# Designs tried in a protein design run: designed miniproteins, single chains, continued (5). Part 6

Each design is a single chain, and the fold is of that chain. pLDDT is the mean over its residues in the fold that is shown.

## One batch from the design tools (miniprotein)

Design m16174
Fold by ESMFold2-Fast:
Structure m16174 (fold): chain A 70 residues (1-70)
Amino acid sequence: MAGEYAARAAAAWRAGDLEAAQEAARKMHEIVLGEGDGEKLPPIPAERTTASLDAAGRLVVTSRPRPPAA
């Protein structure tokens, strides 16, 4: 379940285990895409997805589209 992996990512991030945090965030991303089937929303590429925690300990996932060459 996506929520379970989000909690794991948050716990690993708080513990300073960046490898575990990144792996859990990736699993969450895979589950979200699988559940949503990706029909309506475009898929979020893993290489452009950043996971972080706010001051309240809530997991924030941000995706960045490819910027134009400038």
Scores: mean pLDDT 57

Design m16175
Fold by ESMFold2-Fast:
Structure m16175 (fold): chain A 68 residues (1-68)
Amino acid sequence: SPEEELKKLIDELVERIRAARSTQELIQAVNEAIDKLEELAKKYGLDFQKVVDEFNLAVQRVLDERAA
């Protein structure tokens, strides 16, 4: 389903962000993630902003864990 593919993609992209060891690696990972999320949104006719919001929420959880 589109929801399952979105969740799987977000999980994979968040792991790439978690693995980033520098600000430059983080920026590259985020840019690649946005491109892949846009492709998925177009494929399933999803609201791109809503997809990006879900991704940002997942990324924020990872960054909050690192800041604690």
Scores: mean pLDDT 81

Design m16176
Fold by ESMFold2-Fast:
Structure m16176 (fold): chain A 65 residues (1-65)
Amino acid sequence: SDEDIERLREFLEAGDIAAAGWYLLDVLRLPRSRSGEVVNRLRALAASGDFSREALAALIEELRA
């Protein structure tokens, strides 16, 4: 949702990868088996600096699939 994308962006803009990972795994309820993949993808996104709505929506959909 739009609210979820905005919340995730706030964590990433703050540099809080742990909070962003918690949000994806515990709030959005992505499978725990994906925890390493989630962390790696968040680190890559943070390194790129691309916190656009499109990038965040694509990340969520890709990890949810």
Scores: mean pLDDT 78

Design m16177
Fold by ESMFold2-Fast:
Structure m16177 (fold): chain A 70 residues (1-70)
Amino acid sequence: SMNEELAKKAAEGAAKAAEAGNFAAASYGTRDMAQLGTGEMKEYAEKGAEAALAGDNKEAARYARLAAEK
């Protein structure tokens, strides 16, 4: 569906932003993915967004990648 495609793109963008240390962009992208995604993708995206807000770059990137893989 369009929502799932948008969610995957948001997850990809969030992962790249987190790796670059851009926590704000990572947080926004992962939140969009958490709202539009379902199942494990949504759960990983929510954890990634929380990690990004906490400033945990490595954990945020890890969860964003996991979300994008689902």
Scores: mean pLDDT 74

Design m16178
Fold by ESMFold2-Fast:
Parts: C-alpha cells; sequence; structure tokens
Structure m16178 (fold): chain A 89 residues (1-89)
C-alpha cells in the first residue's frame, strides 16, 4: 500500500511538472508547484474545498489561469487514480 502510494505521488509530480512546463511556467516555479500538487495527492481523502484552494494557490504562484490550474490538478488526479489501479492489479 505505502509503496503503491509513493509511486502514485511520483507519477503525479512528473505529470504536473510536465504540464506546467508546457504552459510556460519557469522550471523552478514549476518544480515547486508540482511538489505541492504531489503532496496534496499524497493524502488518501481530500475535500472539494482543499482542492479549490490548491487550484487558487497554484494559479497565484505560477501566474497561469485558474482554468489551466484546474486542468493540471484534474490531470494529476487522473494519473494518481490510474497508477494506483495499475499497481493493485
Amino acid sequence: DKKIREKAVEAVYEEALRELLKLGVPEEKAREAAKKIAEFFSKEEVSSEEREKLVEELAEFTGISREDALTVVLLASAVKFNTIKKEKE
């Protein structure tokens, strides 16, 4: 369980970093933001309020739109789900 969770967190970090770099976020900020996204998705359960706060903080920190920030968070969520499903099979 913990090893699967750690692998999912790593996959989330890599996906978030890749998407942020595509959006033109500077590498240092993209790495810090990707780390924050990975830490958020390291939790087993998260509230809608916590997710909304992450989207807001991500947009403010990186300078991307809230819509782009939401897309990054949703892609990260999908990667977490798919990684956990794949590793448990």
Scores: mean pLDDT 80

Design m16179
Fold by ESMFold2-Fast:
Structure m16179 (fold): chain A 75 residues (1-75)
Amino acid sequence: MTVLERLLKEIEEGNKTAGEYMLRLAEESGDVELLYQVAKAAIKAGFTDLAKRAAEWLREKGHVEQAEEIEKLIK
């Protein structure tokens, strides 16, 4: 199991601090895949604010399809 897989599981289990940290890291590094995975983990935990922030970033960077998928999961 990778460190990333473990951190995503912690977010899903309700660790909002891990979600905020990983989302910021993905935004700063421009890692679209990481941002998308963190957003999905946040949605499973009920952290819709983090998911909305991820979707907004993805739209601003031209990743419209991923942004729409996240937005649909929130709604």
Scores: mean pLDDT 82

Design m16180
Fold by ESMFold2-Fast:
Structure m16180 (fold): chain A 66 residues (1-66)
Amino acid sequence: AGLIRDPIDGLYELGKLAIEKGNEKAVDRIIETLERLKQQAKYFGDTEKLERAEKAINELRELKEK
């Protein structure tokens, strides 16, 4: 892979950790940040980042509802 650091992957991992810790406020802030990255990816036509952000948001929402 050519990318050394991806903010979407980092936020997804932090979101999972926040869910494990029961920190709902942190989870909500992480999802909000992913939504902003999704909008930026859409604006720049980065379909790969758009799909990855959308998947991360959906998985975090599902985990939060557990």
Scores: mean pLDDT 79

Design m16181
Fold by ESMFold2-Fast:
Structure m16181 (fold): chain A 103 residues (1-103)
Amino acid sequence: NDYQQGQQLFQTGQQLNSQGDYRQAVIYFSQSIRLFISSLGQDHPQVGRGYMFLGSSYNNLGDYDRALYYFTRARDIFTSVGDTRSARIAQGMIDGSRSAIRR
């Protein structure tokens, strides 16, 4: 099912990210997020977590604009579901990405 396929792709993305293979990690996280949205809905916390990892991978690639975009989406999801702790973590990542964009 979409959820189990999403979990498998997410796990592969995490492994690639830990190995420094950030370009492949973004591909796997993007596919995983699509499957999580299909199975759980767009505002589910697992989709928010997916965006956090996608943002982190872009941050590691030096693509701070895309990192900021995905961390913002993650924050908005966590806020909508009342996960104030995860929303605050996402805000910290947003602030860090903005600081890195400092020309």
Scores: mean pLDDT 89

Design m16182
Fold by ESMFold2-Fast:
Structure m16182 (fold): chain A 75 residues (1-75)
Amino acid sequence: MATREAFTQFLVQVGSAKSDEEIEELARQLRATGDPVLNAVADAILAGVKAGLSRTEMLNLAVQAATEALAKQAA
């Protein structure tokens, strides 16, 4: 439950972020939770920032990373 709430809040914050530095800080905070799904999302967003992706592309990467991490837990 906490993982889903943190993920949803993170997507809202990334969509509203004014700079790549703000997004990197949000990703670092998400990673500090120690949750494997949230760590995968944070890693995807940090990679997206380095690649110069748009906000929409970063949000798509976050959703994909969460989906893949959840699928690995179910396997």
Scores: mean pLDDT 79

Design m16183
Fold by ESMFold2-Fast:
Structure m16183 (fold): chain A 62 residues (1-62)
Amino acid sequence: GGSTTTSRIRELLLKGDIDGAIELLRTKPVDRTRVRNTIRLLLEQGKISEEDAKKVLEALDE
C-alpha cells in the first residue's frame, strides 16, 4: 500500500528534504495519483516551491 509512503513523502517535502522524498518515491511502491495530488495541494498552499514540486513530479514520471 502507498498510503504510509505518501504520508512520509509529504512530511519530507514539508521539512524541505526533497532528495529524501524522491528516494522514497523511487525505492518504495507508491500511489502515483495520490502523490501528485499531495504535491499539488502543498504547492497551492505555498508549502513547497514550484522548483521542488517540479523535481518530485519529474521523479514520479520516470
Scores: mean pLDDT 80

Design m16184
Fold by ESMFold2-Fast:
Structure m16184 (fold): chain A 89 residues (1-89)
Amino acid sequence: MSKEELLQLLDFLVDAGFLDPELAEILRRYLEEGKLLDLRYVADPVKGSSLLLTFDSREVAEELVEELSKIEGYEAKLVGETTVEVTKL
């Protein structure tokens, strides 16, 4: 997806109630900085829903995990070299 398409996807997920505005603003900043390359909303009827975020580097992915650790109601973990899974608690 392009940066513009990912920004539109963030707005859609907020409007649909799948993403909190506070988290969306953090992700928008990473997108505008060119650090967030891809975003996927994953619905699993057994595990629950999660957000998969792909970054341009592992260091940026780790920065987001640390930043989200300061926000209540979310768990963020590195699930690939540059991919973070965010789950609402």
Scores: mean pLDDT 78

Design m16185
Fold by ESMFold2-Fast:
Structure m16185 (fold): chain A 73 residues (1-73)
Amino acid sequence: SELAKEGAEKLLEAGKDSPVLRKNGEAAVKHAEEATAAASAAYEALQAGRDGYGDEKQIEAAEEALKKAQEAS
């Protein structure tokens, strides 16, 4: 995800003089940000479940968030 974000930011910088490259760079940065946010949410949810403070429904939500984070990575 970190390498993907760096690649996306370099694409955005290279695309500043081209509308097409700029649009593609902006989309790539947004996808990298969404992946990072999903990974952070999944980690926090898993930690809550592991500490025994989450019910079965919260564990299920954590597993789904982790799956989405892995698909985005």
Scores: mean pLDDT 62

Design m16186
Fold by ESMFold2-Fast:
Structure m16186 (fold): chain A 69 residues (1-69)
Amino acid sequence: MDAERLARHQEINRLMSKALESKTAEEAAKHIKEIVDLAHLDEDAVNNLIETISRFNGLPAAEIKEALK
């Protein structure tokens, strides 16, 4: 893996941890948006990511989706 791909992987993992530790939908959405931009996630992958984070941190998935708009 080249240095750029490694750096992207590390940044995505860091942002994932921040999203999981988020206390508000707006905070979680900010980190999710950065992951989407870095990983070029499609709509289905974005929805799965939101549902996963919602399940772990207890924030409503609908509020996170609204904050992403």
Scores: mean pLDDT 81

Design m16187
Fold by ESMFold2-Fast:
Structure m16187 (fold): chain A 82 residues (1-82)
Amino acid sequence: KTIYATLTSSAGNVLLVKGLLTRAAREGADTAILYLQSATADAVREVVEHAKSLGLRVEVYNLGGSDEAIAAALAAGATLIG
């Protein structure tokens, strides 16, 4: 089961996405697809590391993320699919 979330650089968005991923994993999700908008490399790293700690496979769609944010996602264990 797949969960979808949009990731931005705001602390509120990072907190909400981490909470959403935690709940989704508890409910049987195995894959998270993250839509990267204006997210910073630090925000992306934090969210991807959190998802991986929950046992989720992480895939990212680039909808406006920087090269640094994409590199951070890949380094943290995500795959790029758009």
Scores: mean pLDDT 81

Design m16188
Fold by ESMFold2-Fast:
Structure m16188 (fold): chain A 89 residues (1-89)
Amino acid sequence: MKEVSDAYDTVRSITGMASSRSDEGRKARNYFDLALTYAVLGDREGAEKYLELAVEYLRKAGMSDETLERFRKSALTVINALIEETEKR
């Protein structure tokens, strides 16, 4: 649980910074919010599709490859946790 919370904080920090600086960053945040929505619904394919769009727009917003990999890793941790909760039901 703490690892998922830390991953979510990392994602929010990156998308918050990007969205405050550029239109591309705002689109990245919106795509990540869609990825979370699909993850809550148990749709792994939809979640991963919108995660890749979020990464693409963070790249367009000028984020470094290091920041993009940290974002992807943290975002996947959050998405996997949400899907696992759905699978328990």
Scores: mean pLDDT 83

Design m16189
Fold by ESMFold2-Fast:
Structure m16189 (fold): chain A 85 residues (1-85)
Amino acid sequence: SPLEEARQQALDIARDAIEHYRRTGLPPILYMDFSSKPISSWSEEERREKLRLYLVQVARDLLQNASPEELQRLIDEIDRLVEEA
């Protein structure tokens, strides 16, 4: 139950972030170093990779008590959602 709730929360965050990316072309950027490279200079591939890295971090944070196999299944699902975005 708690693991299923954490997985569902991670997927809900992923869907919201992907919808934002579809509308704006921008990943959720809460703490990325804007000083090293302005967002306007990012390629589409770099933006998509930043989205993926953010969502993988969210999955790891929420599924700290999950098995490596369960975490990997969620990461694979997130990767699929990002590719479809």
Scores: mean pLDDT 77

Design m16190
Fold by ESMFold2-Fast:
Structure m16190 (fold): chain A 74 residues (1-74)
Amino acid sequence: MSPVEKVRAALEKAVDYIVRHEPTAPLEAAKEYLRLLAESLRARYPEVSDAEMEEILREAEERLEKLQREVREK
């Protein structure tokens, strides 16, 4: 997997973990966790540009919002 794919997979796994184990967690707290994870991943994968990292983080935040909404609807 490319560094970009590894970063995307890590953030997607984090979103899935939050939704499964902390489905009622405040959205802003969950987003803060994803932002902190993204900062850690920037240090680990310097090949990923800031723009690519920001886009992956945005996609992860949107996925989190969608999945939390679906859980609350059921």
Scores: mean pLDDT 80

Design m16191
Fold by ESMFold2-Fast:
Structure m16191 (fold): chain A 70 residues (1-70)
Amino acid sequence: GPHSYEELLAFFTRLRELRPDRFTLPPEVMAQAVYDVLNGKGSFREIGERLGVSESTVRGYYTLALSHLS
């Protein structure tokens, strides 16, 4: 089924704890970006613009989450 916001938040919180050098944004922002994509709330670009992050950043978080939350 589709991943919950809480599941995504837990995932990105863990990634930030393990790799703070790589995951510098608040895990809430990373989780919200992926959650919005999964729930059809816009394109990668539109979601990035709303959250103040690049389209490539939203795409990166989405790809990463899907590769691990199978």
Scores: mean pLDDT 84

Design m16192
Fold by ESMFold2-Fast:
Structure m16192 (fold): chain A 91 residues (1-91)
Amino acid sequence: SSAQARRKAAEEKVREILDKTIELASTAASYYLKVGDEESARKIAEKVARYAREAQAHLESGNDEEALKVMEEGLEYAERELERARKLLAE
């Protein structure tokens, strides 16, 4: 059905955004570890895991739009943390 096709497309989009979020977050965490900020590295991992779980819960409840919004927020979070970590490495 068109609804099943939309669900599958949303699941695939959430996975794509999650994969990018993990890539950026892992890079940021590695930079934080290089400057000795183990706390920030740990918090990024925990925060990304929370975004992933929340997005999955929305998909399971049929809220595709909310799942995508949550995952986009996770991506923006990872992008901001990567920028912060890059600045710390440049100092």
Scores: mean pLDDT 88

Design m16193
Fold by ESMFold2-Fast:
Structure m16193 (fold): chain A 64 residues (1-64)
Amino acid sequence: MPGRYRVTVTEDNGVVNMQTGQVYKKGESFEGYLVKEYSDGLAQVEVDGKLYLVDLSKVELTRL
């Protein structure tokens, strides 16, 4: 569901910056807006105007 979430990375490469390709590591966390969920288990999250591709199998989402 769209909305604000805390994203906790549970596996390396679970989150990638869509412009730069830079990835988050296991154990990192951030807050952002869930913009869109895809049928393949990927989601798009916005943080301060930056778009991240999130693998939902490699993160924990907590609704804020």
Scores: mean pLDDT 80

Design m16194
Fold by ESMFold2-Fast:
Structure m16194 (fold): chain A 97 residues (1-97)
Amino acid sequence: PEPQVLTEEQRKKMEEIRKKLTELGTRLGELAEKLGIPMEEIVKKIAKKLGLEFKSPQEFTEWIVDKIYKGDEEEIEKLIKAMEEVIKELEKKLKEK
């Protein structure tokens, strides 16, 4: 594999993405707790929207870290959209209870 080189601007953009992902992850965790859904199920829903499969939340986190490290903006944008869509689905379920 080729070494990845990020510019200072790309590093700052990845920092902003990390903050956004943390915010979305926190919201997903809150919704999962309120709905009594295990985090493994949340990860499964996100993975399905990405066309991927993860065996654990740890594997999912490692995948995210790898994409941030590589500066893979396209995959990260897909992840953010998938997370936001799952949040909307969970918020709808919470309102319907």
Scores: mean pLDDT 78

Design m16195
Fold by ESMFold2-Fast:
Structure m16195 (fold): chain A 63 residues (1-63)
Amino acid sequence: MAKKAGDGVLKGIKSVKKGSHIDVIVTVSKKDEDIGKAAEEAMKEANDAGLADIDFEQIIVDE
């Protein structure tokens, strides 16, 4: 993501390709709305382009 999540909430981003799907796993210290919005935008772009379906998951960790 080009845009950073709020105030150190973002801990890491990992992308995993699963066949025709791309799973984007974001590790955060708490749930972040900006990350959710970015995921929705990315999924829409991929669907509109007819490329691949993008799944998004937030993992919350205490770090």
Scores: mean pLDDT 61

Design m16196
Fold by ESMFold2-Fast:
Structure m16196 (fold): chain A 81 residues (1-81)
Amino acid sequence: SNLDKAGELLEQMVQAAVAEDVATLRELAAQLLSIAKKLSKEDIEKLLQTLELVREALADAPAEVRAVLDETIAQLRALLE
């Protein structure tokens, strides 16, 4: 399902963020946003909650990593408007 694919992408984003692989993180974020546009608002809200927890856990990550996560969170929030 699109939700399962979004979950897989989010797990891969966590791995890329921990590895400080900004290029891979950006690519995965773009794929996540593409899939998110096909999700129900309820599923986008669940995805957003999980990503916000990931962002909080990575508070001390490099600025570029934090920026990609913050941009992705903002774009997911925009889909709920």
Scores: mean pLDDT 89

Design m16197
Fold by ESMFold2-Fast:
Structure m16197 (fold): chain A 79 residues (1-79)
Amino acid sequence: MEEALEAARKAIEKGKEMAEKAKKSGTEKHKKWSESLEKGVEDLEKAVEQGVSPEDLLQASEIALGMVKKIEEELEAAE
């Protein structure tokens, strides 16, 4: 349980940070990435609130972190 909650907290934090960076880039493509990241954060926050199983929460958090990492790499490449 603690591991899943920690992963979710990290994913939410990183997702919000990356959404803010994507929003600041000013392109339509980056705006869509920001919106996708914000939705992912909302979905994770709802999963935590609804008390989904630690297994489901960990899996969702891993997927979200993977998406954050891909968007981070694409934003760095676009500089």
Scores: mean pLDDT 78

Design m16198
Fold by ESMFold2-Fast:
Structure m16198 (fold): chain A 95 residues (1-95)
Amino acid sequence: SVRADELSEAAIEELRRDLERLEALHAERPSPDLAYAIALLRTILAYREGDPAAALAAYAEAEALEPDVSPEFLAGPAVQEARAVAREIVAAIAS
């Protein structure tokens, strides 16, 4: 099992609110860091909604953005956790 399967419905609703907030910030001031975080959250949410194709597409976007993401942002605990969860999802779908 992957960690995403253990997330409560309350945790998923919190991630949906976080995604909405990040999308609003990105619309006002686009950045690779925000785009990366959005792609990781979309991966997790698509998986929990039962859409593995959308989860894989969102993660592919995150991977494409990663070279342009700031090292300080990538080193952040929240981003590292989201990345680890997204990677577990992709590994589970690919197996």
Scores: mean pLDDT 88

Design m16199
Fold by ESMFold2-Fast:
Structure m16199 (fold): chain A 65 residues (1-65)
Amino acid sequence: SPWLALVVESLRNFDPSKSVDDLLTLAETNRDNPEVAEAARELLARHGEKLSPEQRARLEAIANA
């Protein structure tokens, strides 16, 4: 879907200084999609140290789906 591509792109361009709760919720809803899981893994690898513990846990759940 078009908005799934938007979610993936938003995860890849994630700015840790901004609220991402809505984005994480949309990604969690689509965790069965390999592109979403891969984007979450890329984000954790690149910016994991800059994420809050809650954001990190949510992204790890998406990445491990």
Scores: mean pLDDT 72

Design m16200
Fold by ESMFold2-Fast:
Structure m16200 (fold): chain A 89 residues (1-89)
Amino acid sequence: SSAEKEKALEAMKKLINSIKNLSDEEKEEALKLFEKLMERHGVLAGTEVISLIKNKATDEEIEEFAKEYELSEEEKKILKKLVEAYSKQ
C-alpha cells in the first residue's frame, strides 16, 4: 500500500542519514535506488534492503538479493557501498 511504502521510505531516510561516511550525493543515489526497487518490486524489496544494511550483509547475500530483484551492476555497487559504509561506523 501507499502508506507501507511511505513508512519504508521514512525508515530508509533515517537509516541513510545515520551513516556518517557517505556524501550527500551518495545518500541521494541510495534513496533513488530504494524508491526504484519499491516501484519495481513492491514494499517487500524495500524492507529487505533495510534488513541487508542493518544486518551488515555479506557480498554473497547482496549478490543473491541482486539476482532476485534484478539489480544492475551499478545498482548492486550502490547497495554494497551502503552496507560497507554502515558496517564501518
Scores: mean pLDDT 87

Design m16201
Fold by ESMFold2-Fast:
Structure m16201 (fold): chain A 108 residues (1-108)
Amino acid sequence: DTNKLMARLNEEFSSYKERLEAIKETYRKLAEEVERDPSAADQYVLLRNIARAYELLSNIERYSEEEVRKLFAELIEQAESLSDKELSAQTAMILEGLYTTAKKLLAD
């Protein structure tokens, strides 16, 4: 049923648009926090990598699928290098969630 398919696509598209606007707002706040106090926070690497992931999502139309894949792989690898294994696991989980969002946005 073409009408049911179109209704689902419109609902899904609206959800992604709302999510993208939320990501852009979250990125703005995280960028301000990292810029204000990047060296004082024990979670500097966590904030930096999450901010970079949100920046990528905010500008996803500027990146190819291969560039997005490579950048997220790089961010996850950097997160896994943290000596605090709990912080490392939390950061990797967040980045994997954001990469799943990026793949859905790129799937058109």
Scores: mean pLDDT 68

Design m16202
Fold by ESMFold2-Fast:
Structure m16202 (fold): chain A 99 residues (1-99)
Amino acid sequence: MRLEASELRVFNEHEGKVLALFLVRAESPEGSEAAAEAAVEFARRVARETPGALDVAVLRMPVGEYDPNVRGAEALVLAAFEDEEGLEAAERRIREALE
């Protein structure tokens, strides 16, 4: 198994912090690279453009190492926000980026 963790960010401890986990999964193996890149771009946008975002971490699975018994997602995005309003703003930006 090979994991790519080059884009990890440290989570900071803040009172009232909201944690969100986004599972990014392709509908088919042909979409796996695009799904992983979308997760990375989403994480970069959350970190730069969402005022309530504290830290963002992305864990990517290498393309071409598919195991249907083990792999549940192409990428995991972990994000910490100051409050639920910050999370809702990030979710709106995901929808705008995918439309």
Scores: mean pLDDT 59

Design m16203
Fold by ESMFold2-Fast:
Structure m16203 (fold): chain A 94 residues (1-94)
Amino acid sequence: MSAEEAARLGNEAAGEATRAGLSGDPERAREGARRAMEASKLGTEAAKESKGRDVAIAVGGAIAGIGGAVGAAIGARKAGSEEAARAAWEAGAE
């Protein structure tokens, strides 16, 4: 996986996770958070295999993934769905 690809996936997953949380749907919130965390793992692995500036790009993707999972949980709570918020937090904790 390239560092740039990992960063792109992290940013996309973060946006998807936040939107899923705002839907108030527990399954969507959980899936969005899982994708965000998977993107975070890909960014971390890309960083291990990269040098110099590519490491920073991969780390950025990993951070974006984690932020997306948190965004999903917060969004779900604001939408009034405690179940969706819990599902997102549980998926993000993996």
Scores: mean pLDDT 67

Design m16204
Fold by ESMFold2-Fast:
Structure m16204 (fold): chain A 90 residues (1-90)
Amino acid sequence: SELLELLERGLEALEKAEELEDAEEAIKLLLKTQADLALELGVLTEEQVEEAWKRFEEILKTTKIEKEELKEKIKELKKELQEEIEKLKK
């Protein structure tokens, strides 16, 4: 299942992001993974991905992300993704 493969890739990205100590690096990894998946699925063009990344970098320059809040959100997203993967494996 293509959907199962995509969800497993998303879970791996969340696990890697959770291991990162820097909140900015964790967010960049997650958004890079989402951008790569959107590009592979043809949901977004390369130009749209580049524009989205430029906007994201500008937001990061002006906003401080709290590490603890980000880690809690990553944990919640991992749990949700794991539950969806288990449903698809049945």
Scores: mean pLDDT 72

Design m16205
Fold by ESMFold2-Fast:
Structure m16205 (fold): chain A 69 residues (1-69)
Amino acid sequence: GEERIRKIRELARELSQDLLDEAARLDAQGRELAAQDTEENRRKALELEIEAGMLLIEAAVIGIEAYSE
């Protein structure tokens, strides 16, 4: 019943937070690479930015489900 739904939402919130944390790590790594200002590092930074963006979207979708009324 309701207890099972509550548990699922709790797990979804935890998963959403883990994805946000991973996205933050990738963003930080991308910024560090971009600071080195080589063409290779700019390309790698862009790839990490795209990956971080995809994780943020995934976290948002899971979060909407977890916090949806």
Scores: mean pLDDT 78

Design m16206
Fold by ESMFold2-Fast:
Structure m16206 (fold): chain A 77 residues (1-77)
Amino acid sequence: MTKADREALLAQEKAKLQELIAQTDDPEKKALLEEMGKLGEEAFRLLMEHGPDDPRHPALAAEQRARAEALNAKLEA
């Protein structure tokens, strides 16, 4: 996958997330979605700058999972 392909996918996912945020009226869910978006952007930047073997990737992945679990809990409540 080229850098342009990855940038296009990131832009598409960001647009999708922004649409979901715009459709969400719960401020806590909005905050979680925005947080997840920021973590995704940070993980993408880390991958592009330092590659997939950077030791920070497992920590970012764990943080993304924690935010996703919190969002799912609020969606179920």
Scores: mean pLDDT 73

Design m16207
Fold by ESMFold2-Fast:
Structure m16207 (fold): chain A 65 residues (1-65)
Amino acid sequence: GPEEAARLAREFGREHGLPEELIERIARLAKQGRPDHVGLLLHLEGGVPAEEAGRLGRELTRLLG
C-alpha cells in the first residue's frame, strides 16, 4: 500500500546516501504511485547527475513493483 511504498522509498534513499529532504520527496512520489518520476526529481531538484538519477529511479521503480 502507499505507506509501505513510502517506507521502502525512505530505506532506499538512506541506503544510497541521499539527503533527508530528497528522501522525503521520493517517499511522497512512491506513496502517490509515481516512482517513475523519482529519477527526474533527483536530477532536476536534487542535483544528482542524470545517469545516476535515472539508474536510482529505475531501481526504486523495480523495488516497488
Scores: mean pLDDT 87

Design m16208
Fold by ESMFold2-Fast:
Structure m16208 (fold): chain A 87 residues (1-87)
Amino acid sequence: MSVLEAAVAEMLPEAEERANDPDPRAAIEELYRRVVELAQKNSDPEMAKKLEEVYELQLKLADGTLSAEEQARLQELLRELEAYLEA
């Protein structure tokens, strides 16, 4: 399983106690920025649509309004973003 998928799952149930760990949200934001840059460079409209969906889901996550179905969709999209950078 991807590190980012695990990070999303860890963040969503509740904030865990402070440890010496990176912020999972910061990792997701960095991935998002890198994919945006690459998609623009490649003129990839399909990836641009997926990025827009990820952005909307991240806003709902931040507001605490993310449903279980939307959480699963966000994890799926983050996996696709990670794969896109590997390609």
Scores: mean pLDDT 69

